# Ledger of designs, part 15: designed miniproteins, single chains, continued (3)

Each design is a single chain, and the fold is of that chain. pLDDT is the mean over its residues in the fold that is shown.

## One batch from the design tools (miniprotein)

Design m8492
Fold by ESMFold2-Fast:
Structure m8492 (fold): chain A 85 residues (1-85)
Amino acid sequence: MEEEKKRNKELLEKMLKDIEEGLKKAEEKEGPIYEIERKVLEEEKKKLEELLKKGGTEEEIKEMLKESMDLYAELLKKLAEEKKK
């Protein structure tokens, strides 16, 4: 077994567990910030599950993390703009 493939699988499994814990905590709270957090975590979970199923590469993991960060920043920006009304 390639050590890289094993490490990538372990990393993805750890990230999925962390996201599941984050989703559980976000589901217990109400408000726009927690709705954003839940949406970002749900998208990350879907992508992580796909990468685990297909055998994700380090490059795919990096792209997923970048996309999740970009989504979170975009949603926070929209929330801040809405509060200025």
Scores: mean pLDDT 76

Design m8493
Fold by ESMFold2-Fast:
Structure m8493 (fold): chain A 65 residues (1-65)
Amino acid sequence: SHMEKLRKEGIEKLQTTYGISKEEAEEAALLGMDPWTYRQFKAMLKNLSEEDKKELEKIIEERKK
């Protein structure tokens, strides 16, 4: 509860400071990346096969639970 509040406040601050979306900030935090690194990572993912993208989406979804 306390940690969840701090995480939520951190995400809101990142959104305001770097002009990123809330969803991007949450995904970056979930993957242990800063928002800048996350944007570079997303750009590289465009070169992944459809099968690899599907596996990555499954991993991200499972970590959201």
Scores: mean pLDDT 66

Design m8494
Fold by ESMFold2-Fast:
Structure m8494 (fold): chain A 70 residues (1-70)
Amino acid sequence: TPTPQQQQDLRQRAVDIYFSIMSNPNATSEQIKRAQELYDKFLQADEAQDWSTAQQYVDEMEKLLLEIEK
């Protein structure tokens, strides 16, 4: 079970990655749509306190950001 600090760090990471994708001029419309879908799913998992699922969506957003930054 993640600590309260780890939970807060995960939320901050999700926000930072999401806005990095949304503000990146190299992001395609499909990548923007994917980021929105992943962020929405993260918010649902966070609300459900399903931290393992929330972490998976953050990891997927991070992979997407790395693809945009190629």
Scores: mean pLDDT 83

Design m8495
Fold by ESMFold2-Fast:
Structure m8495 (fold): chain A 90 residues (1-90)
Amino acid sequence: LSSSAQAFFDEVEQIIKQIEEAIKNKDVDKGVQLAQTLRDGFQNNGFTDVAKKAQQLLDALKKKDFDKARKELENLKEAVKKEKEKLEAL
């Protein structure tokens, strides 16, 4: 990974941990803000498919559907892991 790509994924992993905490605490406002930050970050870096998964997480959080939000967060974590592994293999 380039240093800029590594820094981006390090920030993503930190935000994901904060979203996990927000879901555990049922903090809708914090979860929504963090999910918006992830969606925009992925979109701005050209990760359009991962950005769509972040949008699905955001939609679940806005509806206060914490069971769906946990499922969408796991889907997002898997997508992030795959993208990072793909970039490291280059």
Scores: mean pLDDT 86

Design m8496
Fold by ESMFold2-Fast:
Structure m8496 (fold): chain A 116 residues (1-116)
Amino acid sequence: SMMEKEIKEKLEKMQELLEQSRELTEQSREYTRLAREYAQKIKDDPEAQQWAKEAEELTERSRELTEESKKLLEEAKKDPSKVEEALQKIEENTEQVRELTEQVRSIAGSLQAKAA
């Protein structure tokens, strides 16, 4: 039916968004690793230590949003009535993860410049 086709397409879209969130969260982890390494070179700079901690907290937030999206998708697969709300929330979560990843990247870049 047309409704079954629409549900399938929305579930596929949610899976694609979840994979994007996973990839972005992994990028945030790599930028956080770099931020920590740069901060370690300037241990006596309290601002650098705080920025590295912020990168860790932002990356953890990306992980939490990605796990929430995974649970929403699993629930939507079991209950078609949840598909619309799950898609909207996963789209919002994926956009937040993208913004958080860019913030972590910016922190890593600032720390690299400061440690040079």
Scores: mean pLDDT 91

Design m8497
Fold by ESMFold2-Fast:
Structure m8497 (fold): chain A 69 residues (1-69)
Amino acid sequence: MVIPASSIDEAKEILKQGNSVSVKNGYLVGTGSFAQDIVDKLRSEGIDAVAENPDARIGPGGTAVIKPA
């Protein structure tokens, strides 16, 4: 299941439950401009995750999907 997150803490909770996270717009953008930047942040906080498309640009018109590793 893909669940939208509005913060890094929500993303961590969703991923720990075995669900994929959708970053539609918002607070996770502060970690960088690409899906891989969010993955790197999550891994630095002990969450094993992978981006569906590491090169997906986060911002207006873009959605990134991050999956449990």
Scores: mean pLDDT 72

Design m8498
Fold by ESMFold2-Fast:
Structure m8498 (fold): chain A 75 residues (1-75)
Amino acid sequence: NYKLDEDLMKLIKKFTDKESFTLNEIATLVGKYLKDLKAVDEETGMVVHPEINKLFGKESLSLFELMQLVETKLY
């Protein structure tokens, strides 16, 4: 099980009270967060949202790139 850094916990905290997660739980929570924000462009499949841009420093990124960045925040 993984713990999340402060930045990543902040974005998922509204969906969970847990402090330790499996990779599948993290993927599910990130998916809920993106759906709640409506951050995924249906035409391109790219993640585009000001909140994501602020957190990861990317104006636009693929779901693959987002998950790679999320994994860098696990310990």
Scores: mean pLDDT 77

Design m8499
Fold by ESMFold2-Fast:
Structure m8499 (fold): chain A 93 residues (1-93)
Amino acid sequence: MEKLKKRKEEIEKLAEEAKKKVEETIKNEALREDTLKRIEEAKKFALELEIDPETFRKILELIIKAATSGALDMGEYLREIEKIKEEAKKKKE
């Protein structure tokens, strides 16, 4: 239980740091709101699937890259996030 609690706290801290970076970096309101929503969704599934903090940090970096890249690259970053999520689901089941 203690190990799980520390992991949850680290995941929440990483999500908050990523949201702050988004607020400072992304000036477009609609893109900023979408990116913040993606971070919250990623935090939720990271906690549900027991994703480690290192993997979660990678997911957050992919979300930010998706928001700041061109349209062609955005799809690739979003597909990589989905792949990580699916691999985490398979390991849990």
Scores: mean pLDDT 77

Design m8500
Fold by ESMFold2-Fast:
Structure m8500 (fold): chain A 65 residues (1-65)
Amino acid sequence: MEKEREELAEKMEKHLLNLGLPKELAEKVRETIFTEAKDLSVEELKIFVNSVLLNLDNPDLTAPK
């Protein structure tokens, strides 16, 4: 659903901006959700978002690209 993807993208973008990341990077992540990640299901997108948030909470974990 477009609304669910938009909500996840918005949450992700806002979280990244709150961490002091550049707006350009946050916008790129949002764009990826609607372009490259459009082939992912909403379930897979939720896993992706949760994985990124977990990694940001645990700096000892290597953040892959």
Scores: mean pLDDT 67

Design m8501
Fold by ESMFold2-Fast:
Structure m8501 (fold): chain A 65 residues (1-65)
Amino acid sequence: LEKLIEAATRKLKELGVSEADIEELVKRLKEAPSEDEALAILAEFLQKNKVENPPLVVREVRNEV
């Protein structure tokens, strides 16, 4: 889970997502009961924050862990 959070944080910073939004996401990811649930939370966050191509970002984060 820690590697997933690190990968997601790095990727979102590269995409220009605000520090505040990233901090809120990290809190939610830490409460996830599994990596699959964490990836689902990440996908929801990406869609709500209008990140370009959420499925690709989720795949890239998954491949880093």
Scores: mean pLDDT 77

Design m8502
Fold by ESMFold2-Fast:
Structure m8502 (fold): chain A 88 residues (1-88)
Amino acid sequence: MITRARSPEERRRWAEEVADAFAKKYGAPQEVRDKLVEAILLETEALERGLRIESTPWDPEHIRKRLRVYDENGELVAEVEVEFEAKK
């Protein structure tokens, strides 16, 4: 897992490794992989800042995940959505 102790460079490498493993396993296109990197980095930053995060669970057959990040006042500050058909 990505942790608060990691440098920004190490976080990005970790997020890229996780996204690459996911893309390889499910046959995701590069655009989906890149959005996964963005979502992982956003979620990690939000967790470190103590912000509220809402996300949907993964379905292996039809992968759709939405990540929403809210600030301390409850305002939506960032949203990432990833969707694709998984290869069997």
Scores: mean pLDDT 70

Design m8503
Fold by ESMFold2-Fast:
Structure m8503 (fold): chain A 71 residues (1-71)
Amino acid sequence: SLEEQLAKLEAELAELRKTVSDEEIEQALAGTNTDPEAIRAAIVRLKIEALQNGSPLDQRKLEVLDELEAG
């Protein structure tokens, strides 16, 4: 469901908030209008920035996003 997709994306954003400021996350989410696809795109951008700063855990999160896209 849409609510389930948003809840999963919110959980990923909560993990990102441990390393990224709330302001940066809000800026990345600007204009998404609670659209799961737009939120996914914003999360992917934030994860790419986190990967450039050196965390292998982000690959597992990318796998989860790929599964959501496929199923």
Scores: mean pLDDT 67

Design m8504
Fold by ESMFold2-Fast:
Structure m8504 (fold): chain A 76 residues (1-76)
Amino acid sequence: AMKTLKIEYPAVPTDEAQRDAFAKELEKAFLKALEEGYDFVEITAGDVRARIPVSAITKENAKSVATMVAKALYDA
């Protein structure tokens, strides 16, 4: 079975400062997934979720991908 890093939040952030912090936490999680050899990162925030293949993430793009994923979750 493929190795998945699961991250759970009680809800999607609604405040701008919390949204920035959320994107930074996702970046840290993506970098951890790369370092520890995970295949996927699965993010659950209340009733919304995203599943990101670690093959789409690099050290160079982790911040950009985290920002896009955070935005997709709070625009859902």
Scores: mean pLDDT 80

Design m8505
Fold by ESMFold2-Fast:
Parts: C-alpha cells; structure tokens; sequence
Structure m8505 (fold): chain A 95 residues (1-95)
C-alpha cells in the first residue's frame, strides 16, 4: 500500500514538471527520472512498462520534430493511464 501511494505522489510530481517543460527533451528527462524513481520504489511491472513505452514514443516524437505541447499530451496521457492502474491496485488491497 505505502509503495503504491508513493508511486502516485511521484506521478503527480512528474505531471507538474511535464506541464512546465520547455522542450521535448525536458519531457523525456522527466519521464526517465520518474522511471528510475519507480524502479527504486519497486512499482508494479505493468506501471514500469507503461513508462518505458511512453519514453520510447516520446523519443520517436523528438526525432519527428513535433511541438513540445504534443509531447506533453503523450506523456500526460501515459501518466493518466498509470494512475488508473495504480488506483485499481490500491482498491484491490483495501478490501
């Protein structure tokens, strides 16, 4: 439970950092830092995989030269999906 709650806190912090990002590279760096923090915390593998896939997609978007706003949309959508997964896992443990 504690681990899942801390994972949610890290994701909220990452969302705020992404909203303030000035480049696609900064969005990728926030996501890579989040991945390291979640790995150290022992977050569920499904959560780690969503972060990894989102980072891979962001790297493709950087190569395509998309606007930072598009990269933010992709990253935030990925984080929203992770929050849904984490909330479902927490609810399973609360019963």
Amino acid sequence: MERLKKSLELIEQAKEQIRGARSVREVIEVMEQLLRQLEELGAPEVVLNIVRLTIDRLRELEREGVPVERAKQVALAGLDNIQLVLREEIEKLKK
Scores: mean pLDDT 84

Design m8506
Fold by ESMFold2-Fast:
Structure m8506 (fold): chain A 76 residues (1-76)
Amino acid sequence: MTLTPLSQQQRDDQIRAFIDTLRDMGVITSSQARSIYDYAVNNNMDVGQVMDYLRNVMGIPYDAIVRAAAALGRAA
């Protein structure tokens, strides 16, 4: 619930990094990346909620979403 909430800026930065990773992997276009980011920031979403949006609304394959999340988690 509320043990260690991220700041809004940290959440926005995390979402941007995740979406940029999906774009760099060729899973989404730059136009889709911008639309997803704008929607996520406007709705104060976290990365998990963005993953649900990508899977359920945009029809992105779950395997691609998980791969992008894993790549982000391996960033040093």
Scores: mean pLDDT 74

Design m8507
Fold by ESMFold2-Fast:
Structure m8507 (fold): chain A 95 residues (1-95)
Amino acid sequence: MVESDEEVYEEIREVRPEMEAAREAGELSENQIRMWDIVAEMLEAGKSLKEILEKLAEYILEEYEKIVDEETLKKLKEWLEEMLKANGLKEFRVE
């Protein structure tokens, strides 16, 4: 009953100018730039917060899959899903 996408969208909108400024200043890593590009593109496309977070989780897991073993990746997927559900995103699933 207290889950509202609008409050999170307002927080993202407040951070957006700062993230764009940091990107232009070269203060963001390549991974941070790509994650922000995903968020910005999906916000402009009118995607829900759940869809944005699912895409970010997919990107993070794909990048980690290049660096860590499969057992570590499975633990990361489980932890991420539990964390997102604990924050009110009960329908979130990473494929």
Scores: mean pLDDT 63

Design m8508
Fold by ESMFold2-Fast:
Structure m8508 (fold): chain A 78 residues (1-78)
Amino acid sequence: MPRVNVEGGVAALEEAAARGDVATIRTVVHGLAEIAMDPRVPEEERKKAIEALERFSKHPDPVVREAALAALERIRAA
């Protein structure tokens, strides 16, 4: 598996969140949830997406925290 390409997906989303506003971070949370719930994505990348969502669940912005917690709940329920 091309780990560089797969790992780059989550890393690129995290970089976008680091320099973006709340709307950008919400888009990143959506992208991470899609990666975590896609059975076509390697398990290692899905775990990285879940780890990123766990970090966003502790974000100082409550809107970002709520979005990340909702995404984690959906992943757990799936």
Scores: mean pLDDT 75

Design m8509
Fold by ESMFold2-Fast:
Structure m8509 (fold): chain A 64 residues (1-64)
Amino acid sequence: MEELRERLREAVKALFEAQGITMSDEEAEAAANAVLVHYKEQGKTPEEAVEDLRATAEALRAGA
């Protein structure tokens, strides 16, 4: 789970930065934990959450 948490934290931080929002390391970790809870409540796996966030962040960082 350590690597999964790291990937999720990085993906969340990149997603928000792509939208012009700067997050602290603490905020990014808290957001990653919240994302895990929300995805699990909606029947999705943590790995699916990471993939969704990474794909969205990549698209946003590419500029459209």
Scores: mean pLDDT 75

Design m8510
Fold by ESMFold2-Fast:
Formats: structure tokens, C-alpha cells, sequence
Structure m8510 (fold): chain A 93 residues (1-93)
């Protein structure tokens, strides 16, 4: 589980980095926006499941919990930005 946790956090870091490298595309293209949102939400859910499993086993450390919460918050902020960007583009028509 700890290895799975570390892998998921690394995947999240890569996804966050990908957003900042390609922000204009993710904010302006509805298909790319939806793909990113789906990937981010799936990853958030997987991180939450691993945290719940670690907690159930008594293996969840405070450091792991804090890292997961910060990573989920960062992904959710990006998802919210993408949704806002899509809404603004739709309003401009």
C-alpha cells in the first residue's frame, strides 16, 4: 500500500505538471478539458481509497494524510480552474 500511495502521488505530480505545461489547451479545448477532469477525478478517488485502506490497517501516518490532502486540493483547484475556463469560453460565444 505504501508503494501504491507513493506511485499515486507521483502520478498526481505528473498530471499537475502536465496541466501547467499545456494550460491553454486544457482551458480552451472542451475534449482535452473533460479528459483532464476525468483523469484528475479518477486519481483523487484512487488516492482516497488508498488512504482509507491505510487507515483501516493502522498504517496511515500524519505525514501521509497531509501529503494526500495537499495533493487532492491541488488537483481539485486545477479541475475548478478548467471548469471555470470552459464556462467563460462558452459565455463568450
Amino acid sequence: LREEFERLLREAEALIADFYRNAVAYLSDPALAQEYIDRAQELIERIRRVIEELKRRGELTEEMRERAEKTIARLQEIVDLIRLGQALIAALE
Scores: mean pLDDT 85

Design m8511
Fold by ESMFold2-Fast:
Structure m8511 (fold): chain A 77 residues (1-77)
Amino acid sequence: MEAEKNIEKARKIADSVAGPEAAEYVEQGARAMINGDEEKARELLRKGAELVGKNGGPQAASDAVGYAIGAAGEARK
């Protein structure tokens, strides 16, 4: 499923750059978006992006969040 592939990509980027805490934030943020919990998704993705950005820079943060958002988009198709 495309949504799960995008979650896996987001998680792998976050984990490789900032470790399992960042990976958990981006995965849970993506799943919150898929479930329609936009407030929770925004908070979790912000925390994940902050950790990834701090350790790997703004491009890595953008890539991780981009895949997480892409997962929600694919789940709605």
Scores: mean pLDDT 82

Design m8512
Fold by ESMFold2-Fast:
Structure m8512 (fold): chain A 85 residues (1-85)
Amino acid sequence: MDKFQAALKALQLVLEGRDEEAGELLEATFGIPKELGVQAAREALRLVKEEGLTPQEAAERLVRELGIPREVALTLANAASLLSL
């Protein structure tokens, strides 16, 4: 699974309440701690889907607030923007 597909799947798992599985997938894919990965996925969904931020704006907020790498933040934000809720 490529990194973008992994991000999409992790976001879907978080939406289903399957946080442990989402965290494990994000840790394996991006090397971020499971708990931080789940927080980043939830925040990406909130910023993009609830606040209507662009993927770039959401990624900047994720880097600033959670300290995750910009590449990971952009991948999660772009994945969130493509996810149908």
Scores: mean pLDDT 86

Design m8513
Fold by ESMFold2-Fast:
Structure m8513 (fold): chain A 60 residues (1-60)
Amino acid sequence: GSSLRQELLKAIGELLRALGDLLDAEWNPEASEEEIEKAREKYKEAEKKFKEAVEKVEKA
């Protein structure tokens, strides 16, 4: 029970950090296209992990 809740909380934290990094990259005029794309990939990965963690909690 507790491990699934901890996984969900971790996934939420990672998603929020990835969103912050993506916004910083997109709003920074000095950021390269490669840096922005890398931030987008990290955000998509964090979103995927968040969805997987939600599904695990719902099935528990």
Scores: mean pLDDT 82

Design m8514
Fold by ESMFold2-Fast:
Structure m8514 (fold): chain A 86 residues (1-86)
Amino acid sequence: DIEKEAEKLAEELFPKVEEELDAALAKDPSLLPVAIAQLEGLVELGKEVLSKIPEEDKEKRIEALARLLVAERALEWAKRKAAELA
């Protein structure tokens, strides 16, 4: 199951991304708007890449979907941080 494998991979990868983002923002909070814009771009790029991968290429679809899920979670996390700082 492509969705299940991608979700599992995203769950393994996201904590490290969250830690890195939190550390970067603790060092320079002014990076938050830039991080949000960059993550929005990564989400859109991820959707485009996933749409271009053939259905039969399960390995690439799992990887692309996992990367998209991590980017979406990172964006949600960053937007939540922005709301808390407002």
Scores: mean pLDDT 85

Design m8515
Fold by ESMFold2-Fast:
Structure m8515 (fold): chain A 86 residues (1-86)
Amino acid sequence: DELEKKIQEAIDEAFTLLVNKVKEIEKKYPNAGKAVRAILGYRRGNEEWKKLYEELKKKDPEAVKAAESAIDETNRYLQKKLEELK
């Protein structure tokens, strides 16, 4: 199914974008990658990741803000790509 392949390609592109954004952010905020994992984990309902997110928010709020921004930009990119497939 060509549509399924294009959806998977859009997801893979968005994931690559997020990974690259995290690597750049980690140069200034070393905890940004950990913050991204914690945010994605708790949004999937994992309580241990939620606890890590809350601890990181207290210890390094700027890294958490940078991580949230990277995730939001990646989500906007993915939504735009998926809309183009309609």
Scores: mean pLDDT 81

Design m8516
Fold by ESMFold2-Fast:
Structure m8516 (fold): chain A 114 residues (1-114)
Amino acid sequence: SLADIQAEIAALVARLEAETDPERALRLVLELLDLTIEALRTGKDREAVAALVHRTLEEVGGFVDAHLTDEALRAEIRRLMIETARALDLDEDMERAIELLERIKALLEELLAR
């Protein structure tokens, strides 16, 4: 349910804020992205889902600023984050928001393969 996803996201955010190890922080951000994408696919409360997406984007931005050193990758993720917020808030395009979050997830997953 959306309430279960909200509770899991809140728990992941609390863990992420306490996490200092970059690889563990990355894995938590990836879990957060998966839950947020699920909320966009299944959630019927658009306002509640939008709040979850904005929280997830804040946590992705915090991870990028704290742990990413590749400026080209930082710039691309920041661009995708801005496009996600616009798709969600301006265009009300939930499918586009999902596609953009999946692209952010794919870029971050590549860091685990390095």
Scores: mean pLDDT 88

Design m8517
Fold by ESMFold2-Fast:
Structure m8517 (fold): chain A 88 residues (1-88)
Amino acid sequence: MAEVEAAIEAFGARFAELYGEEMAARITAALRELAAAVLAGAPREELLALARRGAELMVEAIAEKYGEEAAEKAREQLEAYLEELARE
């Protein structure tokens, strides 16, 4: 568990470099919530909802930093990943 939290914090630090600490804190919190749900054996519907929330935060960060077009491409990519997760 502590190792997973360390990995989430490392991802958060990387996001802070690109999008700022405030956005990194929000995405880190969403990832931590998702990790906790996975460990608790939450149903797939709940896991997908949490993952989608994290994806939406990423899209919002990209939109603020790089604009609407970049955000649309990011949303498309993240949506594809979420659909893949929903399948498996």
Scores: mean pLDDT 77

Design m8518
Fold by ESMFold2-Fast:
Structure m8518 (fold): chain A 57 residues (1-57)
Amino acid sequence: MQEQKDKVLEMLKKEGLFNSTPAKIAKELGISVSTATRILRELFDNGVESVKRMLSL
């Protein structure tokens, strides 16, 4: 889980929020869309600003 969270953060930083949808994250990391969505929610709960912005708008 931790390695996948780090890769999600790298994608948000490199690709930008518009290009870093749960579906794209799932495809790039080889995981399900449900898993990508769960990781994004965990990052939101942990106070990651990029994910908070994505989920808010």
Scores: mean pLDDT 66

Design m8519
Fold by ESMFold2-Fast:
Structure m8519 (fold): chain A 67 residues (1-67)
Amino acid sequence: MEKAERIVEQFVNAYEGRLKRGIPVDIEQVVEDTREALRLEGASEEVVEREVEKLRKRLEELEEEYK
């Protein structure tokens, strides 16, 4: 659980950093990359889907803020 939250936070921070630099980023790509990272770290599918849904919401909020 704690490791999954750390992985999500890293992807959120990377996404925000790219937005600040004006680098185009696809939210769906970040979501999929995060899902793969969580699976590689051994997270269960239940944990993966739950954390990815939280991530998607956070990325959408950041995208609106930087538009």
Scores: mean pLDDT 80

Design m8520
Fold by ESMFold2-Fast:
Structure m8520 (fold): chain A 70 residues (1-70)
Amino acid sequence: MKIVVQLKPGKTLDENKVREIIESHGGKLISVEHLEDKAIVTAEIPEESLSDVLSEISKLDSVKSVYLEQ
């Protein structure tokens, strides 16, 4: 699945922290595409853990908002 992570101005996504969050919930980080104002995270996440993963990523200091690409 693809997760869109909107970043605060001048901030970058901590890929290692995102990986740790995903892996702690039984998922796997596949790739991260870094853009100027956002990152696209491609990952395999168990359906039951998805809400917890999104919540934890949204709490990172660099993150403005997080949502699934539909």
Scores: mean pLDDT 84

Design m8521
Fold by ESMFold2-Fast:
Structure m8521 (fold): chain A 78 residues (1-78)
Amino acid sequence: MKMSPKEAARAFLTLYSQLFDIPLEELIAFAKDPRLNQRSLAEKLRVSPQTVTRTINEMIEAGLISSQKEFFEAMASL
């Protein structure tokens, strides 16, 4: 299945929306902040910054995104 970086970013937010009962719309609005970084995302998702880094690295290894920068750019474009 072909998955774009934007679809991968949306799937990531959808997963955390379901796990922590946070509205997906709220997470998408937060993710569109151009100041979004690993720490602020981790704080919003109630996880460690290391968990965010691990998930992004797993997505890079799976070929879904090419870099952490591309992930945050995809999030900003949601």
Scores: mean pLDDT 76

Design m8522
Fold by ESMFold2-Fast:
Structure m8522 (fold): chain A 91 residues (1-91)
Amino acid sequence: SKEELVKRLIALGFSKEQAEEAAKILIESKASKEAIDYLFEELLLGKITPEQALKILKELYEKGEPITKENLKEAIEKLPTVFDWILRGIE
C-alpha cells in the first residue's frame, strides 16, 4: 500500500514529505516490484541518497518514462553524485 511504501522509504532515510512524494510517483507510474526492489537495494547500500533517488524519480516521471529497473540503473549511472563534486574539488 502507499502507507507501507512511505514507511519503508522513511526507514531508508527519506523525510516524510520526500517519502510521500516518492511513493506517489512510484504508485502513479505503476513502477514494477523489480524496479522498487532495485531502488531500495541501491538506497540500503548507500550507493544513492534519498535526495538523488527522488530527483531521478521526478525526472523519469516528468518525461513520462516508465520507472523500470533498467531506466533507474541508467539514471543512477549517468547522474553525478555529491561525492563526485567533492572529489573534483571546488568549482
Scores: mean pLDDT 78

Design m8523
Fold by ESMFold2-Fast:
Structure m8523 (fold): chain A 94 residues (1-94)
Amino acid sequence: SLEERVRELARKVGLSEEAVELLLELLREEGDESLFELAIRQLEVRDAIEKALEEAKKNKDEERIAEAERALAEYPKLVAEFNENVAKEVEELR
């Protein structure tokens, strides 16, 4: 399910169990399917970059390592912005 996919990927990105459950409650109560799909998409991009970083490290490709690390450094900001945007959407659906 979309919910199970969000839960698994959110744990991977480093959200606490409480943050994961709060996110899922927010998405369930007021969000539509597009909010779940947006969350999944953001989490999948991060996972793909992390896999690219692992491959670059195996190949000792310093340029690609630096690129992937820069991209991953922006991810905590994107996750925080996503959580805030979802909360604002919930307020608008009242």
Scores: mean pLDDT 70

Design m8524
Fold by ESMFold2-Fast:
Structure m8524 (fold): chain A 55 residues (1-55)
Amino acid sequence: MTPEEVLKRTMQQLLDIAREHNASQSIIDALERELAGKEPSLEEKMEIMSFLDKA
């Protein structure tokens, strides 16, 4: 598996965790955009980081 495929699998796992833990729609949207190959905004990255620190 390539490093890119590993990252995509990790992002899919993060999406599953976010949905299971009732993360905000903005966090879910940011993770979905990153999985689609679009870089999240700085604000979206900060929200994801805050969510991960609390999950």
Scores: mean pLDDT 72

Design m8525
Fold by ESMFold2-Fast:
Structure m8525 (fold): chain A 70 residues (1-70)
Amino acid sequence: MKEEAERLIETLRRLAESAAKLGWDDVAEYAREAVREVTKLVEQGKYEEAVRYAKEAIRQVSEMILEREA
């Protein structure tokens, strides 16, 4: 669980960096906020909640990207 949460945080960091490079500031900021929240949950030992939150955040970021491409 902890290793999974850490991998998902890295995925969100990568999404934020990629979005920022593309000028998608709204997507980048959402992903950065998700990184902050997931990191907070990990620091509290709430690994299951962190993984669930991160997966939902990745889903939302993906949806934002798809809507922006459309």
Scores: mean pLDDT 82

Design m8526
Fold by ESMFold2-Fast:
Structure m8526 (fold): chain A 89 residues (1-89)
Amino acid sequence: GSALERIKKELDKALAATPEDLQPLVRTLGRLILEAYERAKKGDILGAEILLGMAKIVLGVLRLMGAPEEVLEHLDKAIDILEEVIASQ
């Protein structure tokens, strides 16, 4: 599948495994990742890197809040795919 399809699949898996109280934060992280993807595809690499940095901060907050390891693994996978997209521009 495309990088976008792979990112969306990982974000969907993360959200499905996320406790209800943490779902708004996971959705926010997903939006940051998807916006970074769109910025990278438009050639706005700096904008993509800033949003990627923000996504990594939100992921750190989720870890501190005790998000399940399964959720964190899917979010890490989505970020890895995004980093590959940014690096390949």
Scores: mean pLDDT 91

